# Designed miniproteins, single chains, continued (4): the designs that were tried, part 28

Each design is a single chain, and the fold is of that chain. pLDDT is the mean over its residues in the fold that is shown.

## One batch from the design tools (miniprotein)

Design m12940
Fold by ESMFold2-Fast:
Structure m12940 (fold): chain A 120 residues (1-120)
Amino acid sequence: SLEEKIEEAKKLAEEKGIKFVVDTPADYLTFLAEEYVKQGKYKEAIKLLEEALSIDPYHARALALLAGVYRNLGFPELADEVLKRAEEIDPEVAKRVRANDPTISEELEKKLYERYLKEK
């Protein structure tokens, strides 16, 4: 359930000492999606991001992360569409993703490329 996913994300964030800029259900789902991507659970991560965006369609962090996932999975046109939406809502979040921000772009792109996209 949504509540179970939010509680899982809260527990994981507390274990890692992570603080959210905005403490909303969409923030927790977006954080959980990032962790699922790091584990190679792409379909589950995309579904979590879609759930976050169904709650908050203007969640710039979720849009930027979804664009990054699509780009690294080989869907650049889908990534561009989502990233443009993120830039219109919050240009700074989208700019950091494009500029290889170590919290999203370096960890997400390197882990997707090195562990999953390079593996047979």
Scores: mean pLDDT 69

Design m12941
Fold by ESMFold2-Fast:
Structure m12941 (fold): chain A 105 residues (1-105)
Amino acid sequence: VAPAPRGPEEDLRWAAERLRERLAKDPNDVEAWVRLAAVHLGLGRFEEAIAAADKALALDPNNARAHVIRALAHAAMGDLEAAAADLEKAAAADPRSAAAARAAL
């Protein structure tokens, strides 16, 4: 997500509020859960990023983006085993997404 013209943390917090409003109207919006997870990751809120990714994966278990975001949050928290497990699941869902993630290592 590109940085906003206002302070980056303030913009990400605003984006989280808008995504929560969207999810209050449609809690089955997988794209909104994935975006919310990415916003929390950008804010350094790794536990909240994992929780939002978990919601996306409960609705769409093969969502490669949700697995990648959850892997990045686990890696940022120092949980490399959980990160590796999510990257393997992303690979099973979309081999191209897995190749990009492996290249980043």
Scores: mean pLDDT 80

Design m12942
Fold by ESMFold2-Fast:
Structure m12942 (fold): chain A 85 residues (1-85)
Amino acid sequence: MSEETKKTLSLLDEYGKTVNYTKEEIRKLAFEIFPDVKSAMIFLSAYPSHPNIVKALLAAMLGDIGDLSDEDRKIIERAASLVVP
């Protein structure tokens, strides 16, 4: 894992703390966004270990990212693009 990846994961975790999705909403949104059940389940498997990262990625995939600098927004959106084709 590169130093840039570590920085990205830290930013995702910090931003995810501000995202107010419930566990039920996270599950529902993942199944709506991902093209198949396997992809959704793989993504959701990260939630118990990295709940804030999962919340940040969901917000980015939905275009529901709010109060961020253009630089931070770009980093988060890039990370989301690596998870969803």
Scores: mean pLDDT 77

Design m12943
Fold by ESMFold2-Fast:
Structure m12943 (fold): chain A 58 residues (1-58)
Amino acid sequence: YGEAVQEAIDARDLAAAKEALEKLYAAEKQKNPEIPDEVLAKRFEGEVWAAERLVELA
């Protein structure tokens, strides 16, 4: 999952990076339905920040 986000970032594909990140959140929620959103945000904080940096390159 993290590899898919990293691959999209390396390809500089903002749309693919966002989609991969959304799938990461969905997959984690699917396995842990009661996980708080704040914990999910912290878990993937690095991936979110990296994806947001792609906006500056576009």
Scores: mean pLDDT 66

Design m12944
Fold by ESMFold2-Fast:
Structure m12944 (fold): chain A 83 residues (1-83)
Amino acid sequence: SKEELLKQADEYEKLGDEHFKKEDYETALENYQKALRLYQKAEPKDTKRLAELFEKIAEVYEKLGDKTMAAAFREAAEELRAA
């Protein structure tokens, strides 16, 4: 169900947040990417929540030194907010 997908996505995003606070950026990214896949499967899509997650992923890439991926996810977040 949509509710189960969103619940699992929320749990992965929360794990990502916990690892980000510990400066475990690679594990934070893995959990955020798992959350992203689940949010993208849920219909109708919550574009505000997706945009917030894209911004978190961008921050992780910035911390990892990947400025290109950071910029790409920030741009994707702004496009979702504008839609």
Scores: mean pLDDT 86

Design m12945
Fold by ESMFold2-Fast:
Structure m12945 (fold): chain A 70 residues (1-70)
Amino acid sequence: SVLDEVEKVVDEALERLDRATSPEELRRILDETVGRIQKLLSKYKPTDEEILEISKLLQELSDHYQRLLA
């Protein structure tokens, strides 16, 4: 499902963010990850239930990114 694909992308992004060594690399990883998720959402056209769960995953990604920038 699109949810499973987004979960994989977010999990990979969280690991990549933890390994990043500069703010520029963090921004690059986030931008690439957001682009990948947007393409998945366009291709698979998720249900309302899947959108809710994906929103939670995006919040986790955003919170992690913000913490690393602090």
Scores: mean pLDDT 85

Design m12946
Fold by ESMFold2-Fast:
Structure m12946 (fold): chain A 75 residues (1-75)
Amino acid sequence: MSLLERAKEGAREAYERDKEELAKSNFSPEMKKELEELLDETLERVEAAKSAEEVREITGEALEEAKKIYEKYKD
């Protein structure tokens, strides 16, 4: 398996796990929707990626966007 294929598999597994955990979370419906949309968009970008480095950049950007969503829904 190539580094790219391994990175994409890891991202798919993380996506499935994160989706399940998000559904079980006590976050507001609005916060869940924004996080779910971010997860869906991130997976689409990962599937289109041409290198393992690109996958890492995409997932890194997603983590920063998730942080902004968390800050948005803080008191």
Scores: mean pLDDT 83

Design m12947
Fold by ESMFold2-Fast:
Structure m12947 (fold): chain A 73 residues (1-73)
Amino acid sequence: SKEDVEAALKVARGLVEAGDYETAIPAARFVLESPEATDEQKAEAYRILGEAYRGLGKVDEAEKWFKKADELE
């Protein structure tokens, strides 16, 4: 549901803020795989993925996700 997308996005953001990068990734991916997610929510999910992968030291993955976020903005 739209509410589930909003909840998942808030959870993913909170996990990144807490440094729980590995758990943030599936939460952000849920937003991207949800047909009800808006382009704004998808851009935020891409940014969360970029931040999470950067936190894990996966720079190439992080850059890919940040680029996808920029393409939606």
Scores: mean pLDDT 86

Design m12948
Fold by ESMFold2-Fast:
Structure m12948 (fold): chain A 70 residues (1-70)
Amino acid sequence: DELKKRAHEVSIEASRLYAQALEAGDTEKAKKALEVGVKASQVLIDIDRGKPNEKRLDEVEKQLEELKKE
C-alpha cells in the first residue's frame, strides 16, 4: 500500500520536525509540524477505512515540504 507508506513517512518527518522545533524554541514551527502530523494520521485512518484520500495526502506532503524550507 504505497499511499499508506507515504502517509507514514509524512507522520515520521512531521514528528522529527516537531521535536527539532521544540528543541530550538520555535513554538510556531512546532505547532505547524504538529498540524501536519495530525493530518497525516487522518489520511492513515481514511486508508484503513477503505476511503484513501490521495488529494489530502498530496496537500499534506506540500505543507511538510514548505515547512522544511523555513
Scores: mean pLDDT 82

Design m12949
Fold by ESMFold2-Fast:
Structure m12949 (fold): chain A 94 residues (1-94)
Amino acid sequence: SREEQRRLAEEALRKTKEELRKITEEYIKKTNDEELKKTIKSIEKLVKQAAERSLRRMLEEGTLTPERAEALRERFLRAYRRSLESEIERFKRR
């Protein structure tokens, strides 16, 4: 039902946001650079927005399942870690 799809989207977004925050805290704890910390938080915001847009699209298409929600979460978490590693490398080369 549409209500089941909506609940799946809300739960998936909540879990994705929680896991993204944990990754952010992990990387911020390892960094003393205030500019890098701000960049990390900015990337988290962009990834959260992208995840929300993807879940909304799946909800509109009626294609959201628990399995697809989990796969989407995993994809965004991997993309986030990769983006953070790239930014850290960029800051080291300054």
Scores: mean pLDDT 85

Design m12950
Fold by ESMFold2-Fast:
Structure m12950 (fold): chain A 100 residues (1-100)
Amino acid sequence: PATKRYSLEELEEIVKTAPPEEAIDKLFLNLIYYINQKDLEAAEHAFGLLLKLLVENKDVERLKELLKYLKDVAKTSTDPALRELAKEKAEEVEKVIKEL
């Protein structure tokens, strides 16, 4: 396949074994995929792994990119549950950025 989709278990292994930049890129891509599929549980899990990795690596640029993406989803998504999830997660990312 041209674009590989990962299971949540595979994403957890990628976080442990891949270089941080590669793990961040793969987590972000899979988060976008899960959000587009409206898989709220998978999106929340991928978000948690991504946020933890970004904080551990002090990747302020990627945290800002994630915040912008989540704010856009919260504003533009047609799914009320997805808008609420994105809003909640955007608030969490914004707080993390202010504390770095």
Scores: mean pLDDT 82

Design m12951
Fold by ESMFold2-Fast:
Structure m12951 (fold): chain A 67 residues (1-67)
Amino acid sequence: APAVTPVLRDEKTGEWHESAPVTDAAGLLAAARALADEMVQKGLISPEEAERFLAGAERVAATLAAL
């Protein structure tokens, strides 16, 4: 069911209580980490690519937290 796909994200944060997992810098970083880990496990990206992706996500999260 295409309308139910957001619930997969909700499982990592608990319930529908928050409804916006990307509004927090810490939440964004945690999501990027989990995504990169899953991508490496599935062989979709290399560990080196995941490292660069996470470095980028950390810079974005740090910038967001500093604003």
Scores: mean pLDDT 63

Design m12952
Fold by ESMFold2-Fast:
Structure m12952 (fold): chain A 68 residues (1-68)
Amino acid sequence: MTLEEIEEGLSNMTDEEKQEVVERAKEIFKKFNIDPEKLTKEELEEIEKSLSELEKLILKAYYILKNK
């Protein structure tokens, strides 16, 4: 799944569904003991090697939501 496909999916989500994505991302950060405010793109790419495809998708969606 491309970043563009994730952005299209997010644009069709309700605010409640977007909040669910944020909460799931927070659970992933807690699971891997990650501080999302201190995480660089390079550090995210290294952590992604240990994530499932769904977890990677959730984290990418989270950063798209934070950058808009």
Scores: mean pLDDT 73

Design m12953
Fold by ESMFold2-Fast:
Structure m12953 (fold): chain A 73 residues (1-73)
Amino acid sequence: SRDQRSQQARQRAQQQRNRLRQQLSTQQQQGTLSPSQIRSMQARIDRYDRIIQRLDDNPDSISDTMIDSIIQQ
């Protein structure tokens, strides 16, 4: 069902967000990232945060195509 797919998309987005946050933290500690790379990774994290927020607040506002795209990541 769409509700099950929305939950899968949320779980997948959360997994990707957590992975990116861990990667950012580790690489910042190692001093390997430029400021532009940090900004790029933060923008990707922020994108997933917005997707999770939309899925929590109004899942009907997200297209089936976007849900499927998130799950397939």
Scores: mean pLDDT 84

Design m12954
Fold by ESMFold2-Fast:
Structure m12954 (fold): chain A 70 residues (1-70)
Amino acid sequence: MSHDEILEETVRRLREEMRRLGFSELDIEIGVGVVLIAYGVARVANLSDEEVREFLDRTARLSIEGLRAG
């Protein structure tokens, strides 16, 4: 699986999950933005496909938790 495919699937699932949880479109776009920044960091750090997937999945979860708490 390419890095781009990992990003696309993570963003798609994040949008679906946040929408189901009743987040505003603004909060959804903030969450997606955080994942996109994390992806850039992961690519610069030359992480493996597995490490990129784990890092993006963790970032998505933390984004949901942070937006829900604030």
Scores: mean pLDDT 83

Design m12955
Fold by ESMFold2-Fast:
Structure m12955 (fold): chain A 105 residues (1-105)
Amino acid sequence: SLAELAEYARELLAEKGFTATVSAGAAPGAEELTEEGLAAAREAIARVVDAFAANRQPGFRAEARVEVTSARDHRPYVFVVSISQHARTGEISLLLAVAPAAALA
């Protein structure tokens, strides 16, 4: 599921004319999300990409966090998506993470 979210993010950025380095990581047991969690994560990615596309200034950063449920252990986690553009090089980085809710509070 996290790999599918990374591909979704790359495709969405490419549709808007951008290429980014995409990095993804999940806590053990959080690699597979429920269908509701995947939908919420895709919406968070879209919001962050849209915010970036609207601003596109050197040094831009945007982040979104959404509660998701693991399909494996049925526990709540937080999906975090962060986009940044390097102020000097213009390189775009997108980070996708699924972490225990307590670790990000």
Scores: mean pLDDT 82

Design m12956
Fold by ESMFold2-Fast:
Structure m12956 (fold): chain A 143 residues (1-143)
Amino acid sequence: DDDTIDRILKYKEEFNKAVEEILKELEKKNPVAAEVLRLLAQIENLRLDNVIDVLRNGDVTEEKQLENGKKLVELEIKIGELVRENPEILKDVEEGLKKLQEKLPDFNAEGALERILDAAENLEKLKESLEKIEKKLKELENK
């Protein structure tokens, strides 16, 4: 339904405006925490774009699913690396996520924080997942 796509596009616009406002203040206070929130926002935008693409074009090809998965895993790896190297930033990351939820009540700040912590805890598994995705993409190119 075109109405569903329009609602997602409106949410995406409101989400990105709220993120930009929070990042302006967070960048001044903690640039590394700001980078983590930028990466998280990129993940959310990729997820929203994937939903829109499925709604417009139907089922997504295996190659496109793997390419999208690769982009998501690469962003999660960057988040995990930043958090492992800078664990003190988590307080400012959590504060930024709470401010985002205040602007966007449907945004799950707790779930976003859990994903950030999981990325740091499971960094080696994310790197293994990336290698598997890259291998599968090469196999598809040879067909």
Scores: mean pLDDT 88

Design m12957
Fold by ESMFold2-Fast:
Structure m12957 (fold): chain A 78 residues (1-78)
Amino acid sequence: NKKLEELLEKIKSFNPSPTILKMAETVKKLYEEGRLSEEEIEEMLEKLKTQKPEEVLVPLLTEEGVKELKAAVDKVTS
């Protein structure tokens, strides 16, 4: 995917910490698993024009983590 590659290259261009690089790898995995849309990737690219990678990646991964926990609870209790 061209947008995903563009996002990963953009993040790498900031010369980020190993923690941020690991977060970027998690975003790639979530996209490959179909848990992130191309639209969400484009939104992250747009945010990276004005925000640092950590400011974009931390909220996204926190939100996805909350969604995953909620889905797991719903699967067991609903």
Scores: mean pLDDT 73

Design m12958
Fold by ESMFold2-Fast:
Structure m12958 (fold): chain A 65 residues (1-65)
Amino acid sequence: MSKEIAREVAEELLKAMLEWSLEVLRERGYTPPEEWSDGEIMTIGLALAAGLPLEKAEEIARKVV
């Protein structure tokens, strides 16, 4: 696989993860603030889906993003 194909696959996966994370946030009644990056949205969405509270999800996002 070329670097170009690998990049395209990674971009598609990131888009899918972002869309899924936005759905998790919406399902739980959270509207992501405009200031949140895509990385923060994905991290928080994943943490919430794992059953963590919003405060802990935000703490994790701040450490890794």
Scores: mean pLDDT 75

Design m12959
Fold by ESMFold2-Fast:
Structure m12959 (fold): chain A 60 residues (1-60)
Amino acid sequence: GDEIAEKGQKLYNELRSEKLEDLIKEAMEKLGLSIGAARRLAENRVRQLATEKLEELEKK
């Protein structure tokens, strides 16, 4: 099956759901960003984290 693709999508969705709000809050509080700019930064960070996690899991 497409376990790797499915795993990557699940990781992205889980990290986005779990960390997106925290990353938005952090960017707003520490960097003084607007909610829109903070969301953009948070989305980018979640994608980076998901990619790193997936790459680690695919390594044998």
Scores: mean pLDDT 77

Design m12960
Fold by ESMFold2-Fast:
Structure m12960 (fold): chain A 81 residues (1-81)
Amino acid sequence: SADDAAITEYARSNPELVLQEIEALDERTAADEARRRIRRLVFRYLQEGRIDEAKALLAEARRAVAAGDRAALEALARRAE
């Protein structure tokens, strides 16, 4: 969507704000090893300038959490290893 494109472009210009959003997500959810591993992979993508992949991973993680899909979260966490 146009909104998604604007957010992606904004994240490329302001990676620190995307990091703050990830921190807020981590604070809001109970400490879960899979979620922490996913967060670290998102950070690595941001460090590499791979903003689109960071955004996509965060969106996938949020969908898995909303669905209560532990298998999906574990699969995403394995990508961080």
Scores: mean pLDDT 70

Design m12961
Fold by ESMFold2-Fast:
Structure m12961 (fold): chain A 89 residues (1-89)
Amino acid sequence: MVKIEPLPEEAVEELLRLLEEAKRLVREYFEAKKNGDKEKIEEVEKRLEEVNERLRELMAKYGGLSEEVLKALEEYQKLLEEIAKELEA
C-alpha cells in the first residue's frame, strides 16, 4: 500500500497550469508550422520539453492525482502523439 501524501493545492494548480500551457504550446506549434515560422517552432519545442520534464517530476513526487489532472494529462498526451506523428511523417 503506497502512502500518498496529501497533494498541496499549489501542486495541483501547477499541474493544471502546465497542462494548459502544453495544450497552448501544441496549438502554437501547429500555427508556426502552417506559417513556416522556424524560429517559433524551435521555441515551442524547447518550451514543450521543459513542461514535459516538470510534469514528470511532479507526477513522480505525487502519486495521487485528481480526476481533473488525469483528464488534462490525457488530453496533453493526445496532443503529444499528434506532434510525434508530424515529426515522423
Scores: mean pLDDT 69

Design m12962
Fold by ESMFold2-Fast:
Structure m12962 (fold): chain A 68 residues (1-68)
Amino acid sequence: SELVDEFESAAKRALQLAQTLTPEQIRRLLAAMTDYGDQVIKETTDPAERAKLEQLRKELVDTLQKLE
């Protein structure tokens, strides 16, 4: 799915940027990406694509939680 592939690319980029941004910028970026992931999951009906999206969302949330 194009939408799933676009989200995966964006999520991976956000995680890379987390290493170079300030903690405030990282929190805002990761929170926005998590919200975007929730929207993409709502629009996704394929179980395999949904599982992939849930895993990417988990990585974003886990990174956000480590920021205090």
Scores: mean pLDDT 80

Design m12963
Fold by ESMFold2-Fast:
Structure m12963 (fold): chain A 73 residues (1-73)
Amino acid sequence: MDEVVEEIRKRAEEAKEKYGLPMAVTVAANGALEAQLDKEGLDRVAEILVELGMDPEAAQRVAESLRKVVEES
């Protein structure tokens, strides 16, 4: 799990640098869904999004939406 979250961080940081925050959010969300991250992993992805400049409440909404998708899978 930790290595997967760090790979998501790296890809999101690269996407932000090249394409901006919206692409970083998209890359992080897709990575989290592909990895089937649990609550702890999704919370860590939300922290990464905040570090990249996303509003904390918006980042938590992204994590909650991803959790619902994973739970329904």
Scores: mean pLDDT 80

Design m12964
Fold by ESMFold2-Fast:
Structure m12964 (fold): chain A 81 residues (1-81)
Amino acid sequence: AQVQNLELSPEEIKAIQEAVSPLAREFEDLVRAGAPAEEIVAAVRRMTAAGVETLEKLGKLDAAAREREWGEGLVRIVLSR
C-alpha cells in the first residue's frame, strides 16, 4: 500500500524484493530458531544494507534513509529482548 508514495516502477520494486527476500528469509529463520541476539542483529544489518544499497542505486536517497532508520529500529527491538 505505501509503495505508491515512493513512485517506484514495478521493475524497481522487483529489484528491491530480489535483493532483500533471501536475507529476509535468513532473518526469519534465525528468529524462529531462537538464535543469539548478535546473529539476529547481523542478519537485520545485512537485510537493511541490501535494501538501502538497492534504493541508493535507484536514486531513491530519501527512501534509502528511511529504510536505514527502519533497520536500526528493528535492531533496537531485537536487543531489548
Scores: mean pLDDT 77

Design m12965
Fold by ESMFold2-Fast:
Structure m12965 (fold): chain A 64 residues (1-64)
Amino acid sequence: GLSAVEAARAAGLAAAEGDREAAIRYVEQGKDSVTDAGLARAIAAARAGGSGSAVGSGVMTGEK
């Protein structure tokens, strides 16, 4: 499993690539050691990468 820090970092990278679902999966993997700040950062990264509403993973441009 991933630590909260590693999960947040991986989630941010996945979100930046437009894979919002992968970003969320990384957050879930880090949940055992998550802190409020770590979780908030991971969620913010996933939202920044997806920015729109619920869409298939990797379809960021469709929401812009």
Scores: mean pLDDT 60

Design m12966
Fold by ESMFold2-Fast:
Structure m12966 (fold): chain A 77 residues (1-77)
Amino acid sequence: MVDELAEILVELAEKAGYTPDYEIAKIYAERIVDVAGPVDVEALRKIPVEDTPLLFDAIHSEDAERLRALLAEAVAR
């Protein structure tokens, strides 16, 4: 799961115009799991490119509520 989340985070970073770094993505993936619990990998994949900065900010600030909200919105759509 963590490795799968990290690969999706790299793809989101690339699409959003960031420089992808797999090691940083893996740290972010571990933080998502630690903060929000197990997440639907497909939910993360559905996050819009325009919401990628919000996702990364939530991960960086360990904002569990925002992380869960972003993932729930992605699953619902």
Scores: mean pLDDT 77

Design m12967
Fold by ESMFold2-Fast:
Structure m12967 (fold): chain A 69 residues (1-69)
Amino acid sequence: SSAINKVELQWSEGVTKIIAEEKDKERRVAKLQELGNQAIEQLRALGVSEEDIARFRRIIERSIESVEK
């Protein structure tokens, strides 16, 4: 769906921006958590299945883990 694709694009663009602009690790993690929460809520509002939301949550978790190390 084009609406789902827009949420995924917003996540990818937001991650790139946060990594480029936020150099403080703790603030970077917090911003990624907030961006991820917003993406999940948008997907849920679009009626995406809980299985697909769980997969997307794993992507968010991996992205956050990569910047914590």
Scores: mean pLDDT 85

Design m12968
Fold by ESMFold2-Fast:
Structure m12968 (fold): chain A 72 residues (1-72)
Amino acid sequence: AVPVTQAQLEALARELGGTGAYLDAAAGVGLLSVPESVPEERVRAALLALGAKSVERIDEGNGRRLFRATFL
């Protein structure tokens, strides 16, 4: 079972001033969109604290960064 919930990712998105969060529980993959003003190391540390095994920046543009976290 994935150790994180959609609600936990949404709460983290709100804390970081982000615009959205999505969890694919079957794949164990989360997506988090945050403003580029938020340091990447802060986003990585927060996702790892939620139980992510890996965190990748997959997109950047329009004042935002998109991160993918893997939980399985």
Scores: mean pLDDT 81

Design m12969
Fold by ESMFold2-Fast:
Structure m12969 (fold): chain A 59 residues (1-59)
Amino acid sequence: ADIAQAIQIFKQMQVSVESIGRFLVQNTYATEEELLAALQELDADQPTREALLAELQQR
């Protein structure tokens, strides 16, 4: 529910895409679909998406 709002706050604070993605994986109940949607909104490149999806699967 609060994932989209957290993303907007982090973008305003100039937090890196990788750091935002790791926060979602490690500190939220984000699903694979929610993570992919967030990374698409952040214009994350393919290597960043693949790395964060791998970390989500390790969770």
Scores: mean pLDDT 72

Design m12970
Fold by ESMFold2-Fast:
Structure m12970 (fold): chain A 66 residues (1-66)
Amino acid sequence: SMREELLREAARRLEELEREGVRAAIDGDTQKLAAIQAEIRALLAELARELGVSEEEVRTRINELL
Protein backbone atom coordinates (compact mmCIF):
# COMPACT_ATOMS: atom_id res chain seq x y z
CA SER A 1 0.00 0.00 0.00
CA MET A 2 1.03 3.65 -0.38
CA ARG A 3 1.13 3.99 3.42
CA GLU A 4 3.51 1.03 3.79
CA GLU A 5 5.72 2.29 0.93
CA LEU A 6 5.85 5.73 2.59
CA LEU A 7 6.92 4.14 5.88
CA ARG A 8 9.57 1.97 4.16
CA GLU A 9 11.04 5.00 2.35
CA ALA A 10 11.04 6.87 5.67
CA ALA A 11 12.77 3.92 7.38
CA ARG A 12 15.52 3.95 4.74
CA ARG A 13 15.99 7.72 5.14
CA LEU A 14 15.96 7.44 8.95
CA GLU A 15 18.67 4.73 8.83
CA GLU A 16 20.79 7.01 6.58
CA LEU A 17 20.36 9.96 8.98
CA GLU A 18 21.16 7.76 12.03
CA ARG A 19 24.37 6.60 10.31
CA GLU A 20 25.32 10.21 9.53
CA GLY A 21 24.55 11.15 13.15
CA VAL A 22 26.89 8.45 14.48
CA ARG A 23 29.66 9.71 12.16
CA ALA A 24 29.10 13.34 13.24
CA ALA A 25 29.24 12.28 16.92
CA ILE A 26 32.53 10.37 16.38
CA ASP A 27 34.00 13.39 14.56
CA GLY A 28 32.82 15.77 17.32
CA ASP A 29 30.84 17.78 14.75
CA THR A 30 28.17 19.19 17.08
CA GLN A 31 26.68 21.49 14.41
CA LYS A 32 26.17 18.61 11.95
CA LEU A 33 24.76 16.38 14.72
CA ALA A 34 22.23 19.10 15.64
CA ALA A 35 21.27 19.51 11.96
CA ILE A 36 20.75 15.75 11.55
CA GLN A 37 18.61 15.60 14.72
CA ALA A 38 16.48 18.50 13.38
CA GLU A 39 16.09 16.70 10.03
CA ILE A 40 14.96 13.48 11.77
CA ARG A 41 12.42 15.44 13.80
CA ALA A 42 11.13 17.24 10.68
CA LEU A 43 10.79 13.92 8.81
CA LEU A 44 8.78 12.35 11.65
CA ALA A 45 6.56 15.45 12.01
CA GLU A 46 5.83 15.49 8.25
CA LEU A 47 4.94 11.78 8.22
CA ALA A 48 2.77 12.16 11.34
CA ARG A 49 0.78 14.93 9.60
CA GLU A 50 0.48 12.97 6.33
CA LEU A 51 -0.64 9.75 8.07
CA GLY A 52 -2.78 11.50 10.70
CA VAL A 53 -0.95 9.94 13.66
CA SER A 54 1.53 10.96 16.37
CA GLU A 55 5.30 11.09 15.82
CA GLU A 56 5.59 8.25 18.39
CA GLU A 57 3.19 6.12 16.31
CA VAL A 58 5.29 6.81 13.17
CA ARG A 59 8.44 5.59 14.99
CA THR A 60 6.57 2.45 16.13
CA ARG A 61 5.32 1.65 12.61
CA ILE A 62 8.75 2.21 11.05
CA ASN A 63 10.29 -0.13 13.64
CA GLU A 64 7.66 -2.81 12.84
CA LEU A 65 8.58 -2.65 9.10
CA LEU A 66 12.32 -3.08 9.69
Scores: mean pLDDT 82

Design m12971
Fold by ESMFold2-Fast:
Structure m12971 (fold): chain A 80 residues (1-80)
Amino acid sequence: PVPSVDEVIERAEARLAEEKASLSPEQQKVADERFKLEKELVRRLYENRDDPEKQQAAYEELRPKILKLAKELAELLEKE
């Protein structure tokens, strides 16, 4: 059986909590912002599971924002 969207999100939230234990407050803020966008993407993909064009639109909207935050987090980690 495929896990539910709620199960996927709960598992991802648990992983984020473990990762945040080793992060500074500044790094945690960027990680939280990235995760919020990742959850939004997962929700939109699920809502539009029968509509590939709407799934593609969600990717095009959210992917650049997620990548920007991922880069910001990587830069903060390198600064340490």
Scores: mean pLDDT 79

Design m12972
Fold by ESMFold2-Fast:
Structure m12972 (fold): chain A 86 residues (1-86)
Amino acid sequence: SDAEIRATIAAVIRTTPLADLEDALVAAGLSERLARQIAAVAEILTRESISVAEIEEIAKSYGISVDELFEFQRRYGATIAAALAA
């Protein structure tokens, strides 16, 4: 369920450095694609301020589109932001 996915994301983010986050999310049972999408959103949310060019470079570095990144920020951004602030 979406609630179980959110709980997994929050637990992994609270206990894992950003550099290891993608691999840790896969180890926790998320698909490789979903892990990349979540890790990319987390990286954006760690920035105090971010430009459009920086968003494009982060999406590229994770092998996802900017559209995917914004979709997953919309769906999971609140969960990710809360976990990063904990």
Scores: mean pLDDT 86

Design m12973
Fold by ESMFold2-Fast:
Structure m12973 (fold): chain A 117 residues (1-117)
Amino acid sequence: SKVDELKALVASGDRDAVIDFIVANTDIDRSTLLDKSLSLKELLVKYYDEDPSIPEQQRIERVALVLKYVYKQPLSVEELKKLIEKYPVEVFVYIKVLETLGGVGEIDIKDFIKVMS
């Protein structure tokens, strides 16, 4: 499956191959993947039509809960919040890619961030 291909690419540590795969298999453009200045708010508003008036702390908490309970990440909510604050683009891309491919919970978020950072 495409999820198994992505999982193998993440395990390989080949960042360029992971980026090429994401661009080929999602609606995320390469410029978004490479722009480390983008906020979680900008990404969620653009790709999910989220309400821009949601307080940032509430937005981060909502994403952390989705990662823990929907994406089945073994980290605590507080550890997930810290990852979102430090790596907002990588966390957003993780969510969007796995949602698009139907692979929710199949890839460890820390492994994904490590290859994309």
Scores: mean pLDDT 87

Design m12974
Fold by ESMFold2-Fast:
Structure m12974 (fold): chain A 125 residues (1-125)
Amino acid sequence: MSVREIIDELIDELAAENPDFEKIAEKLKELLERYSSQDEEERREMARLFVERLLERFSTESELRRAFNRLLRVIASFTDDEEALNRILDELMALVEALVAGDMEAAVEHALRLFDLMIEILKKS
């Protein structure tokens, strides 16, 4: 599966009326495994693609917050580390703010930090 296909399936499931949280977890793990195997430039391109697809799929702040709440619930199933989860929440909130502001560069930087934090959680679980 291509990176774009993984991102599209993940975002579509995050946007679904009745989301399959197991599918979200599977697609998130696939995306993060792909991300962790890439160099810095390719990781930045993946983060940018993720940000661009979020902007195309979600037209309102409330839709983004709903999708990110669902993402956080899935990430919380991977770890009992409250400090790690608080850092994820901070990056998700910062990503929402950057996306709402139309700040693409800030959104990409927060997406990169979010992916790095999620990889650290998966490596410990």
Scores: mean pLDDT 87

